# Designed miniproteins, single chains, continued (2), part 9

Each design is a single chain, and the fold is of that chain. pLDDT is the mean over its residues in the fold that is shown.

## One batch from the design tools (miniprotein)

Design m4299
Fold by ESMFold2-Fast:
Structure m4299 (fold): chain A 108 residues (1-108)
Amino acid sequence: EVIEKIEELLKKAREAIKKGNLEEAEKLLKEAEELLEKSEIEEEDRRKLKEEIAKVKAEIEQKKKGLSKEEYEKKLKELLEEIERREEIEREIREAMERMERWVRSME
């Protein structure tokens, strides 16, 4: 119940970050932090929520420190290229496995 409310606040904070509304993101993050501190939550769940709050806080600070739109886009492009490289490696492994299986089947 309380965990769900904190998760919803963090989701809204990330949406505010995405829209460039850093003031709203900070407000929502503060509400999530206050709710976590006031709430009786099991240690495992509390730790996970603290880690998630820290990630959102880092995202807000990074945007506040003013990565230009160009710098952000460049970094996003680099991250997308890295993801694409990982997908290419995965595809190469898949194709290699498929070739090996076909070769083994042809050895009848």
Scores: mean pLDDT 75

Design m4300
Fold by ESMFold2-Fast:
Structure m4300 (fold): chain A 80 residues (1-80)
Amino acid sequence: SVEELIEKARELVEEARRYLAEGKYQEAILKASEAFKLAMEAYRLGDPDQRKKAAEVAEEANRVLLEGIRKLRAKKEAEK
């Protein structure tokens, strides 16, 4: 269901945030990307209220994704 997609996307966002906190940026990027895809699928399938919730989760997932990419790049530059 759309609600299950939204719940799964939220769980993946929280998992991505935990990986970010641990310095596991590649894992954070993968989980945030998966969360974004599920949230966008929920947005496509949902009613107006479900779309609002899905958009909020997609925005959160995208923020975590971009932070993970930025931190991974900084880490790789520091290793040179």
Scores: mean pLDDT 88

Design m4301
Fold by ESMFold2-Fast:
Structure m4301 (fold): chain A 71 residues (1-71)
Amino acid sequence: GAMAEEEQRARELAREAVRDPSKWAEFGRFVAGSTPQAAQAAVTELLRELAGIDEPGSPGLDPAGVRFEAA
């Protein structure tokens, strides 16, 4: 596979782990067993989500809160 495929899978697992705590264990195992590049991409994506770099892009965490702030 191409590097893009590994990075895509890593980022997808990172996003799943943020949404679902059950996926966190699988994400950790995948990162630990993956290539350094895929692991770096996954961690970077995870940190981006947790840091909230996309201010309006986190409706899944608290959609009611976002709607209330907009009012």
Scores: mean pLDDT 65

Design m4302
Fold by ESMFold2-Fast:
Structure m4302 (fold): chain A 86 residues (1-86)
Amino acid sequence: APVELGYVKKTGFVVGDLTLPDGTVYHIFGVLVEETDDYAKFRVVALNEKGERVAEGEIVVDKNGNGTLTLRTADGELTFPVKVTE
């Protein structure tokens, strides 16, 4: 299933939680950095349950809010399907 993230249009922020296969939870926070008629791009950070920043990356979604989340961690790059809803 895609990672479900909420977009707050008034602020340009995207937020949500990602649970990894090992049960680790990342808290995703992002800001809209680019928007066209075809896509929206967000710059994101991922925080662990202690509030420490563990990854940085981006979300790119189409007009329907479907797209990809890419996170760059110390152990490498992770990519997830995402659904962003307003």
Scores: mean pLDDT 84

Design m4303
Fold by ESMFold2-Fast:
Structure m4303 (fold): chain A 100 residues (1-100)
Amino acid sequence: SNREDMEKLFEALDMLQKAVSLLKEGNYEEAIKLAKEIIEKYPDDGLVVFLAHDILAEAYKKLGKKEEAARIYEEMAQRFESLGNEELARIYRKKAEELK
C-alpha cells in the first residue's frame, strides 16, 4: 500500500470507531448515516465495507427496522460464504432469521 492508501485506511478506521460509539450511545440515525458514508467512500475495501454493514444492520435493528437489518445480515452471510468462512456465514444467516 502507498501512503495515500494508508491514510485512507486510518480515516476509515476513525470513522468506524465513531459510528460504533454513536451506536453504543443510542444515536442510531447518526450511526446509520455515518455507516452509509463509510460504504460510499471506501467501496473497494472489503473489510471496511463489512464492518460498516455490521454497524448499519445493528442500528436498523435497534430502530425496529427489522426487514432492512435482515437484508443486510443476509448480504453479509453471502459475503462470508464466498470467502469460505462457513461459521460466520451461519452466524449471519441466523441473525437474519431471528428478525423474521
Scores: mean pLDDT 86

Design m4304
Fold by ESMFold2-Fast:
Structure m4304 (fold): chain A 60 residues (1-60)
Amino acid sequence: DEEEKKKKLQAQYEVLKSRAEGYEFLAEVYEKLDPELAEIAREEAKQAREEAEKLKEQIA
């Protein structure tokens, strides 16, 4: 079951990575239009990146 656990963690990592990239893009878009939304997007991206890095340590 170690290999199945690793595959599940890899899937979670990819989801969090995509989430972080999406929020990073959103932050850039909102930077001029709505600075408060840009800040929220940056915080969401940061949290997703941190969660992804923790999972990456378990996968590696």
Scores: mean pLDDT 83

Design m4305
Fold by ESMFold2-Fast:
Structure m4305 (fold): chain A 55 residues (1-55)
Amino acid sequence: GREEAIARARELAERSPDPGGRAAAGMLLKDVEAGKVSAEEGLAAADRLRELYGA
């Protein structure tokens, strides 16, 4: 759900080893919190960012 999308984006923003991955995750976090991205889209985007940039 929305809370899971927020939690995953936040984890990536804080813990991703790649600065670009952290920046992208920070933008995703903001967009999910603002309601610009749905929970389902946010989870899918977070999963993709984790795959590209690492945990």
Scores: mean pLDDT 81

Design m4306
Fold by ESMFold2-Fast:
Structure m4306 (fold): chain A 64 residues (1-64)
Amino acid sequence: APKIAVVGASTEEAARRAAEKLVKEHGADAAIALPGASGEEVAALAREIRERLGARVGAYLADG
């Protein structure tokens, strides 16, 4: 069954590494949340990971 994990991190690089690890090691779809980042920045990061790994990665806006 497909797995969806939400990755919250204080930095873009930490979120990227955590999301890539989830996709590569567990075959999971990932959603990325970054406090203080714009929706465009989070969407761009999710698209980058999706293109590189061929997995479904979504963007999530952190509340706050």
Scores: mean pLDDT 61

Design m4307
Fold by ESMFold2-Fast:
Structure m4307 (fold): chain A 67 residues (1-67)
Amino acid sequence: SAEDYLKKAREYLEKGDYEKAISYFEQALKENPSAEVYRLLGRAYEKLGDREKALSYVQKAIELEKA
C-alpha cells in the first residue's frame, strides 16, 4: 500500500539511504499523490545535492495544496 511504501521511504531517509527513500516515495506517489510525499521527495533530492529536483518537488507540493 501507499502507507507501507511511505513508511519504508521514511526509514531509508532517516538512515541516509536517499536513493532507496526516493524509490519508495515514487511508489507511494503512484498509489496516492500527496503534497507530503512531494515535500519528502524534495528533501531527499536536497540531501543528494540535486537542488533543481528538490525545488521542482517542493513546487509540486505547493501546487497540490492550492488545488
Scores: mean pLDDT 84

Design m4308
Fold by ESMFold2-Fast:
Structure m4308 (fold): chain A 82 residues (1-82)
Amino acid sequence: SLEDIAGQILGDVLRKLAEKGRDTVTKEEVDEIIDKYADQLSPEFREALREAIDKLLAEKGRDTLSPVDVARAILEALERVG
């Protein structure tokens, strides 16, 4: 399901943080993770997720996202496209 893939995206973010020994990911790193699931995601969901990420980065005035930020962006995208 879309929710299962969303969970996999968040899991891959957490894995990347553990691998690199840091607490935030860049927008590029999130885009790379999203691209891994591109075949399983609608263009509508991908657009909603990118918009939610851009909004969050603007609101925080930072170039990086915490796992909580990524989870919030995923939830906003799921609410928009179902």
Scores: mean pLDDT 82

Design m4309
Fold by ESMFold2-Fast:
Formats: sequence, C-alpha cells, structure tokens
Structure m4309 (fold): chain A 103 residues (1-103)
Amino acid sequence: AAPVPLTPDPDYAALRDALRAFAEGRASAEDLAAAVRALVAGRERFLREVEGLSPAEARELAVRQTRLAADTLLARLRAEGVPEDAVEAARATVERALAEALA
C-alpha cells in the first residue's frame, strides 16, 4: 500500500516532542513508548470509525503510518546533529512499541 502522510495532529506533536526529549535524555523509554501508542491508537480509531476499515486493517495501517512519522522525525533529529547512538536508541524504542501494538 502507498504510504499516507500524516497531517500534524496532537498525537503527532506529542510523538515529535517525546522523540526529542528522549534523545536529549529528558524523557524515559516508557514516555516515548506511550507517545507511540497514543498516535497508533488515535490513527486506528480514525481509520476504523471515519474511514470504515476493519479493526485489523486499521491497526496495520495505523502502525505503518506511525512508523513513517517516526522515521521522518528521527531523520530530522539526525540532521540536527543528535548523536547516532541516541537516534538508534529512540528507533529501537519506537519499533518495540509498534511490535507490541501488533501482538
């Protein structure tokens, strides 16, 4: 399926802020995971209730859209000079939270 760009929303802004705070040592892995889960839940609800997708289709697409958003935000942190190890720690936390959303 073609990637759908996320329009800025409160959950997207929260993920952006959580990724930066985590990379700067100001937030925990659980804080970042909570922001990831909130964006997935918000997107899944929209896709299910507004777009009429099945629960399984909505979850898979919400996870895919959230991964794309996180990848874009992580690329910006790297471009801004955040150390590679901090970016990779944030990516690992995001992927763990996304995997738990699919289990």
Scores: mean pLDDT 83

Design m4310
Fold by ESMFold2-Fast:
Formats: C-alpha cells, structure tokens, sequence
Structure m4310 (fold): chain A 55 residues (1-55)
C-alpha cells in the first residue's frame, strides 16, 4: 500500500505509517512548501526511506 500525505504529516499520521507494515511507500500531495515540510517531518521520524514521490 502507498500512503498519501496531503501536506505535512501530524505526529499521529507518522505513528500510523510506522505501525502499519503494509505501508510500502509514501506519496506527498501539495504545494512545494508543503512537500518540503512533509519530507523534513518524514526524515525526523526516520521514514525518509519510504518517500517515493509527489503527486
């Protein structure tokens, strides 16, 4: 499954992504500013390896 983030993730969304073994990648939908923030949040959570692209 690919998880779609509509802008920067909340702590709750990051925990959901970490907890779900079926999440194989993360796509980010939004403006360039939102995408940059979302990538930073994923890196802080140790999920940067799951980032696969933008919509």
Amino acid sequence: MIYILKGPPTDEELEKIKADPNVKGVLIEGSGFDIEKAIARLKEAGLEDKFVGTL
Scores: mean pLDDT 80

Design m4311
Fold by ESMFold2-Fast:
Structure m4311 (fold): chain A 63 residues (1-63)
Amino acid sequence: GEAERREAVRKLAATYGLSEEQAEELFRLLMEGRREEAIRLLVEKGGLSPVTARAAVADLLAA
C-alpha cells in the first residue's frame, strides 16, 4: 500500500543519504528491475563507489 511504499522510500533516503525525490526514483527503478540505472543513481546521487552501489542494488533486489 501507500504507507509501506512511503516507509520504504524514507528508509532508502536515510540509508543512502538521498533526498525523498531521489529515493522515490530509486524505489521505482528497483521495482522495474532497472539495475544499471539504480546503480548509476546511487553512484551519482548517493556518493557510493560503483562496486558498493552494485552490491547495494543486488541486496535490495534480493529482499
Scores: mean pLDDT 84

Design m4312
Fold by ESMFold2-Fast:
Structure m4312 (fold): chain A 82 residues (1-82)
Amino acid sequence: SILNALKKALDILVDPNASEFDKGAAYLSAAVVVVETIKTGDKELLEEVARMLREYSEKATGDVAEFLRGLAERVEEAVKKL
């Protein structure tokens, strides 16, 4: 599912033992999942994705936290346009 794919990517991004390569792949995966979810126009799914992105941004630091906040803002804006 979209939510499982996002969770796997987010778990890698907040894992201090993840390699730089795995984190790079996880950034791409998270961005792709967000784009595909926005394309669905499913408000409930978008709200759950935004919630997960916000939750993980609070656990993250630095660039990862900033990236996840940016994705959450894009999803939240997409919900407002529905």
Scores: mean pLDDT 87

Design m4313
Fold by ESMFold2-Fast:
Structure m4313 (fold): chain A 55 residues (1-55)
Amino acid sequence: HHMEEEEKKLGEEAKKVQERVSDLWARARAGTPEEGRRLVDEAVKLVKELQEKIK
């Protein structure tokens, strides 16, 4: 119950990741399939990093 501060920081990190992921998804949809593949992979990596921080 002394993890409240970490939860707040994690929430802020999650919001930033969500915004970046949304931008990457939009770019992936507008670009070529090859470029989109790379952008999608980057988005997945960001989400996985966030999930690992959650433990």
Scores: mean pLDDT 74

Design m4315
Fold by ESMFold2-Fast:
Structure m4315 (fold): chain A 56 residues (1-56)
Amino acid sequence: TQRRVDELVRQGREALERGDYDTAIRYARQALDLDPDNLEAQRVLGEAILAVARRK
């Protein structure tokens, strides 16, 4: 349902704010499993992956 997707996206953003990129990726993937076209979940996933790729 849309509420669950919104919650997963929110948790993903919170994880990004903490620098917990693995957790952010996990929440974003769960949101996209429920709603593949969710643009915000796609942004969270992309940003988390990019952050992991840029940091050592």
Scores: mean pLDDT 82

Design m4316
Fold by ESMFold2-Fast:
Structure m4316 (fold): chain A 79 residues (1-79)
Amino acid sequence: SGLDRLSPLERRILLLLDERGPLTVAEIARALGAPQPTVSRAVRRLEALGLVARDPATGLVSLTEDGRAAAARLRAREA
C-alpha cells in the first residue's frame, strides 16, 4: 500500500488532523512534540502526495478526501 511509504511522523500528522480537524504547523508541532521545521517538511511531503491542503490565508493544514481515507486505513492498521 502507498501508506507503507509514509514516515512515522507523516502517519501521526494524518491521525492528528483526523482527530482534531484543521491545525497550523505550529499547533501540529506542539501537539506531537516535534520541531516546527521537521513538521513543515512532513506537511510539504503530505501536500505533494495530495493527502493534506494548506490554506495560505490562515496557515491551517487540513485533510483532503484522500487524506481522510488514508487516516481511516492507518487507524484500522494500528489496532
Scores: mean pLDDT 85

Design m4317
Fold by ESMFold2-Fast:
Structure m4317 (fold): chain A 58 residues (1-58)
Amino acid sequence: GEASRKAAEALREARRKAEELIKQGMQAGDEGKRLIEEGEQLRREAEKAVEELSAKLA
């Protein structure tokens, strides 16, 4: 349905942004640790949102 499509699009964008932040953090070394943590948190939040949406639609 539309909700599943929107969730997939949002997850894709969130994962893309999280991967970019993680890569930037890795390249920045110790000062990039914050960016890595932000990217990992965003990725986990996006995964939880999809799991919650899947449960509601089941």
Scores: mean pLDDT 74

Design m4318
Fold by ESMFold2-Fast:
Structure m4318 (fold): chain A 73 residues (1-73)
Amino acid sequence: ELPVPVQVLRVLAEAGRPMTAEEIAEKLGISLETVQRALDILEKAGLVERRKEGDEVLYSLTPRGRATLAALA
């Protein structure tokens, strides 16, 4: 199976919209803690950006993240 960070990038690309860590965890069927660790790695790598929207924290692909995922496909 694909590494969790790659699975997270794929879910965000397929959704085509910002998602919460909880939504990503539900979509992948994995723990919220595992998704949050993957999102932290991806954010530090510049592949995902994090922003606060009201009461939620949303994550979305950066242009670099989209390019990285395309290269893996």
Scores: mean pLDDT 84

Design m4319
Fold by ESMFold2-Fast:
Structure m4319 (fold): chain A 89 residues (1-89)
Amino acid sequence: EEEEQLAADKEDIKRIFENIKSLVKDPEVQKAIDELEKTFLEVLPSLTPQEAANLTTAFALRVIGNLLENDPEALIQDLKDEIKRLKEL
């Protein structure tokens, strides 16, 4: 069912953004993540699952780049796990 599938995709995207946000210490980066999540969820119905996964992965990689300047080890591992999960969407 397309509506149920879209709702599941939104839940997955929200979980990914929340996990990324929980690893971010910079308030400006957190705000950017919130705006990206909002925008992404608004456009999700017009995207293919592959496009949605690719965009979310790109956003996650940008956050990883910022986090490398503060505390790379545990944060990068968690983000890699989320990216891997996105590839299965």
Scores: mean pLDDT 64

Design m4320
Fold by ESMFold2-Fast:
Structure m4320 (fold): chain A 96 residues (1-96)
Amino acid sequence: PRLSPEERKKLREERKKKLEEMKKNMTDEELNKLAEEYFEQAERYAARSRALGDPNSPEARELGEKAGYLTNLAIRLTTDEELLKEMEERGHALDA
């Protein structure tokens, strides 16, 4: 099941607002911890997506979309340069 284009636009706008609020209200330590948690979740979703035989299946696409969203969110929340570098290196494993 897919969201409508209108529902996806609304969801993207809500996600942007939430990200901006988090950056204003959270410390760097809290942001980096949350980013690490989201990145770990993204790695698990990506691994599950790759374990499926058909990358174009609805399930594989849904898992891939979740992984992509969480990876993007983690990178955008990260304030620690070392953690960002680690995420970029680990991100290559998600695409491999």
Scores: mean pLDDT 76

Design m4321
Fold by ESMFold2-Fast:
Structure m4321 (fold): chain A 57 residues (1-57)
Amino acid sequence: SMVEEKARELLLEELAKGLSKAEAYQKALKKLVEELGVSPIEAYDAINRLMEEGVLD
């Protein structure tokens, strides 16, 4: 989905800054909700799916 694609982009951007995986997830989640207007449930589901897919390696 577009939300999952955007979540992946934000997550990888935060990781590229040298943040821990936990911090990167937290910041990506916040940006999806606050800056892009994604619902909290949708943002959480997108981030969780990316974790299941192993996007962090």
Scores: mean pLDDT 78

Design m4322
Fold by ESMFold2-Fast:
Structure m4322 (fold): chain A 70 residues (1-70)
Amino acid sequence: SPVEEKIKELEIRSFKEFIREVARRTSEAIKEAEAKGLSNREIIELEVEEINRVHEEQKKRLEEELAKIK
């Protein structure tokens, strides 16, 4: 089905975008946290929070794109 194929392509693209955004934003968050003198434990907590934010943003974008497929 053309719809099923398009869904699979969106899921693959969404996953690749998630990995890229996680890598970029966690790198930035670590850099900012180190500049603020945060502990390694606090930096890990910020990394987890940033990963969770990217994941929620990815879910929302994927749901919006899937809603456009009819």
Scores: mean pLDDT 83

Design m4324
Fold by ESMFold2-Fast:
Structure m4324 (fold): chain A 102 residues (1-102)
Amino acid sequence: GDLEEARRLLEEAERLLEEAKKSTDPQKAIELAKEAIRLALEAIMLALKTAETKEQILKLIGLILRVIGLEEDLLRSTDAQKAIELAEEAIELAKEAIKIAE
């Protein structure tokens, strides 16, 4: 179902983040971090599709808006370490989203 797909996307985002941390190429690290944030956002959107209560929906929308803010910060960053930190935060928000939707 959508929650199984959300967990799959989260695992994929975590793998890309691990690759970004191990990369010696700053541009490659930034691109991997961008993809991890994109997958984290998609996981939260899938969690939103499974939400049954108004409280769950409002909390999940809040998490989506926070990840969009991280994507905006990333668009203005050329720092690989900053990109990795933004991706780590996005992944933690996606983990929280999946817990809310469970």
Scores: mean pLDDT 88

Design m4325
Fold by ESMFold2-Fast:
Structure m4325 (fold): chain A 65 residues (1-65)
Amino acid sequence: SAEDYNALGEELYRKGLFEEAREYYEKAIELDPNYAKAWENLGRLLEEEGKYEEAKKYFEKAKEL
């Protein structure tokens, strides 16, 4: 499920495996594009990469859901 993929991504994020975390967050939104938490988590990853403008768009998407 989208929730399961998001949870796996969150665990990978806590381990510092950001690229693997991204893959699972992207799988979560592929399964459920309205799963706001995955959009928020992907925004956090973009902030870790210094991509603040892109992160803002993902946070705005999450707020709209």
Scores: mean pLDDT 86

Design m4326
Fold by ESMFold2-Fast:
Structure m4326 (fold): chain A 64 residues (1-64)
Amino acid sequence: SEEDILEAKRELFRAVRPLLTPEQRKRAEEAIKNNASVEELAEALGLTPEAVERFINIKKEEKK
């Protein structure tokens, strides 16, 4: 479960990376490296915590 959440976070970062500023990318990389909370990652990506949670949930539902 925790590993699945981390994979989803990494996939979200990869998907939005081209839309981010260099500063946001650095913040997001640090957040993922440090296993930061959904809220901290959302702040780094310029998203809401709800949007990040929704993405993680969708990825979990893809795993049967």
Scores: mean pLDDT 80

Design m4327
Fold by ESMFold2-Fast:
Structure m4327 (fold): chain A 58 residues (1-58)
Amino acid sequence: MRLARAVAPVPKTGEDELALRPGDLVEVLEEVDEEWVLARSLATGETGLVPKSYLEEL
């Protein structure tokens, strides 16, 4: 399982995006492009797009 942590607040600005708070743990499901990953929140089970720059890989 590929785990990452949010290092900053991630606002939801689009329908397919995932909102995160600092310290939230996610599973990285897929790398969509150079800037975005598809991730699943471990706290809520919600999936969505997250900017790679807001994540610290564990």
Scores: mean pLDDT 79

Design m4328
Fold by ESMFold2-Fast:
Structure m4328 (fold): chain A 77 residues (1-77)
Amino acid sequence: DAARLQVAEQMAEDMIRRAEEIKEELVKLGMSEEKAEEAVRRAVELARRMAAAARAGDLAAAEAALEEARRVLEEAV
């Protein structure tokens, strides 16, 4: 589905561009700056993989990277 691939690529690129803002939001939610930095760094790396997979037309790989990024952010306590 071309629309899903386009959305995945856009989400990944937005996450990469907004990395510092996301870090600040996590700190505001009660996370330490060190943990927020680590979580965002890992999520950005996964977002880069999602963007690459989406550009290659690999929806399954893009979705797997998105789920892993979501888990990383959720497990950052």
Scores: mean pLDDT 77

Design m4329
Fold by ESMFold2-Fast:
Structure m4329 (fold): chain A 96 residues (1-96)
Amino acid sequence: HMEELLEKLKKSVELGKEIADRILQAYRDSLLATVERLVKLAREGKDPWAKEKVAELTRFLGVSEEELPKVVRERLDAGDPAVEDLLTRIAFEEAR
């Protein structure tokens, strides 16, 4: 009957939301890892692209290079779309 079908659909929607939430969290964690990797490479002085991207991020957020991983984590945890969009673009540039 219709009630059984509706209950099955509701359970499928709930599962989809849980999967989406996990994917979103994993993606945000990957964006933070990209920032931490870029800061390390910039400090090593071997990658001019990493140094440029760290400078872009520090200008965008108005913070020092040393505060960058902490501030990025806080903004991603808060669901800041501007930070997420900027880091997504940088991650795509890194991937080629």
Scores: mean pLDDT 81

Design m4330
Fold by ESMFold2-Fast:
Structure m4330 (fold): chain A 58 residues (1-58)
Amino acid sequence: SKQEEANKINKEKLEELKKGADLEEIKKRVTEELRRLGFSDVVIEAAIKEFEEVHKKS
């Protein structure tokens, strides 16, 4: 399902971010992949804010 694919993307990108990947690159890739799956900008923005919160805590 679209939600299962989004969950895989989010999990993979969060693990990359925790390992020191560039936040701006992660935000760009998550945005592109979720838009490709047909998610709304509201859903994408919520996901991006989650990545920003994880980055702030590192």
Scores: mean pLDDT 79

Design m4331
Fold by ESMFold2-Fast:
Structure m4331 (fold): chain A 82 residues (1-82)
Amino acid sequence: SSFKEKAIEKAEEILKEAEKIYKELVEKNASPVDLAAAAINLAAINYYLELIKKETDEKKIEELMKEIEEILEQLKEILEDA
């Protein structure tokens, strides 16, 4: 379905952005606490992306996408505060 395909594409783009944020934190020599928090958030995005790939219910896909977007916001906040 086009809805699921678009959701996967968006989630993959969010994952790429999250990976870039993690690399920036490493390059900035961010604290071990910030690096650990960022790594956990990156793993969570990967986990929810895999759930979206297996899900067939559009409402559940929307909920999973919201979780991924909220986790990306947390990653951006970690980067801003680092």
Scores: mean pLDDT 89

Design m4332
Fold by ESMFold2-Fast:
Structure m4332 (fold): chain A 59 residues (1-59)
Amino acid sequence: AEEERERHLREVAEQAAKDMGLSPEATEKIYETIRRALEERETVGPDAAGGGYFEKAPA
């Protein structure tokens, strides 16, 4: 079920923020990032959109 995934993402984000000692505000930002990535992956498929035009900065 999708609900289960959403809840899991929230827990992961909260755990990550806590592990890094980030504020609760950061948790929301992390969650949003994960949610967006998931949605994009679902639309495009296994491979990321790749972008081609604009790619994320080299981590």
Scores: mean pLDDT 65

Design m4333
Fold by ESMFold2-Fast:
Structure m4333 (fold): chain A 78 residues (1-78)
Amino acid sequence: GRSALAAGDFEAAVEAYKAELEKNPDNAQIYYDLGVVLLRLGRYEEAVEAFEKALKLDPNNQRAKDMLEVARERAAGA
């Protein structure tokens, strides 16, 4: 259905961000964007990993801190 097509767009975005990170592994913004699309897909553990890497590269990114807490709570089933 339409929801499956939207999920396919997010999966394509995940692949595109991963390919970009192979070229630029220290890009905090791409890790953040990857985390956001993983959250929308319900891939919470992978979203946690992406946001942790974003914060390691840019520790002052408040939005990444907030998103990391959300992703951790969802991964833990809270």
Scores: mean pLDDT 80

Design m4334
Fold by ESMFold2-Fast:
Parts: sequence; structure tokens; C-alpha cells
Structure m4334 (fold): chain A 88 residues (1-88)
Amino acid sequence: MEKAIKAVENMAENAAKKLVEDGLITPEQAEALRDTIVEKAKEIAEKYGPEKALKSALTAIRNAVQAAREGKSDQVVETAKKAMEEAA
């Protein structure tokens, strides 16, 4: 459990930093994205286990990165949130 959440934290942090470095989102959007993915991953892990939490976080990161690349920076947090909710 703890290792899975730490992995999610690291993945979300790295993805958010990369999007800021590439000029695709703001630092404030990156913080919101990271926090949203981590909080939802904890909820999923408690209800459905660590493997589902990891898979959901990976999908959320992938979808958020795609939204940012398409110029939808204001939608990256909402995109991640929807991906996590659909996984539950």
C-alpha cells in the first residue's frame, strides 16, 4: 500500500514538473494536478487496492499530459480527476 502511494506521488510530481518545464502548464496548475492525482489514488487504494490505484494514476497522468499538449492547460486537472473517477 505505502509503496504504491509513494510511486503515484513520484509519477505525478515528475509529470507535473515536466509539463511546467515544457511551458505547458503553470506551477499552480502542476500543484493542483499532483495533489488531485495523489488524493484520488489514496481513495482508490483504500477501496480497490494498490494495483488499481497505480493503473488509475497512470491513465490520469497520460490523459492530463495529452490535454496539456493540445493547449488545454486549464483542463488538465479536470481531465485527471475524471480519469480517476472513471477508474473507481
Scores: mean pLDDT 84

Design m4335
Fold by ESMFold2-Fast:
Structure m4335 (fold): chain A 90 residues (1-90)
Amino acid sequence: MALREISEEEAEALLKELGVDRSVFDLPAGTARTLSEEEDADSRVRVSVFSDPAGEVVVYRTTTRTDGTVEVDLLVKGKEAYRKAHLVDG
């Protein structure tokens, strides 16, 4: 998986796209939780967060489709930079 470094402005834009507030980056280290889950006839979309004890926060959206396709969008707040990745497994 290739993570691409992004600006704080791009990270804020991605948070808005994912429907997540910036306060997600203030979660205690070791926190793992589902922020939202939505299901329709063709797909299930789940947005989750994991705050790594090492100081990284990962926000990810998983879209599971009835055809077996799984898409994952990742936003990582590291100690030095924000990074993103998009993965498709179908």
Scores: mean pLDDT 79

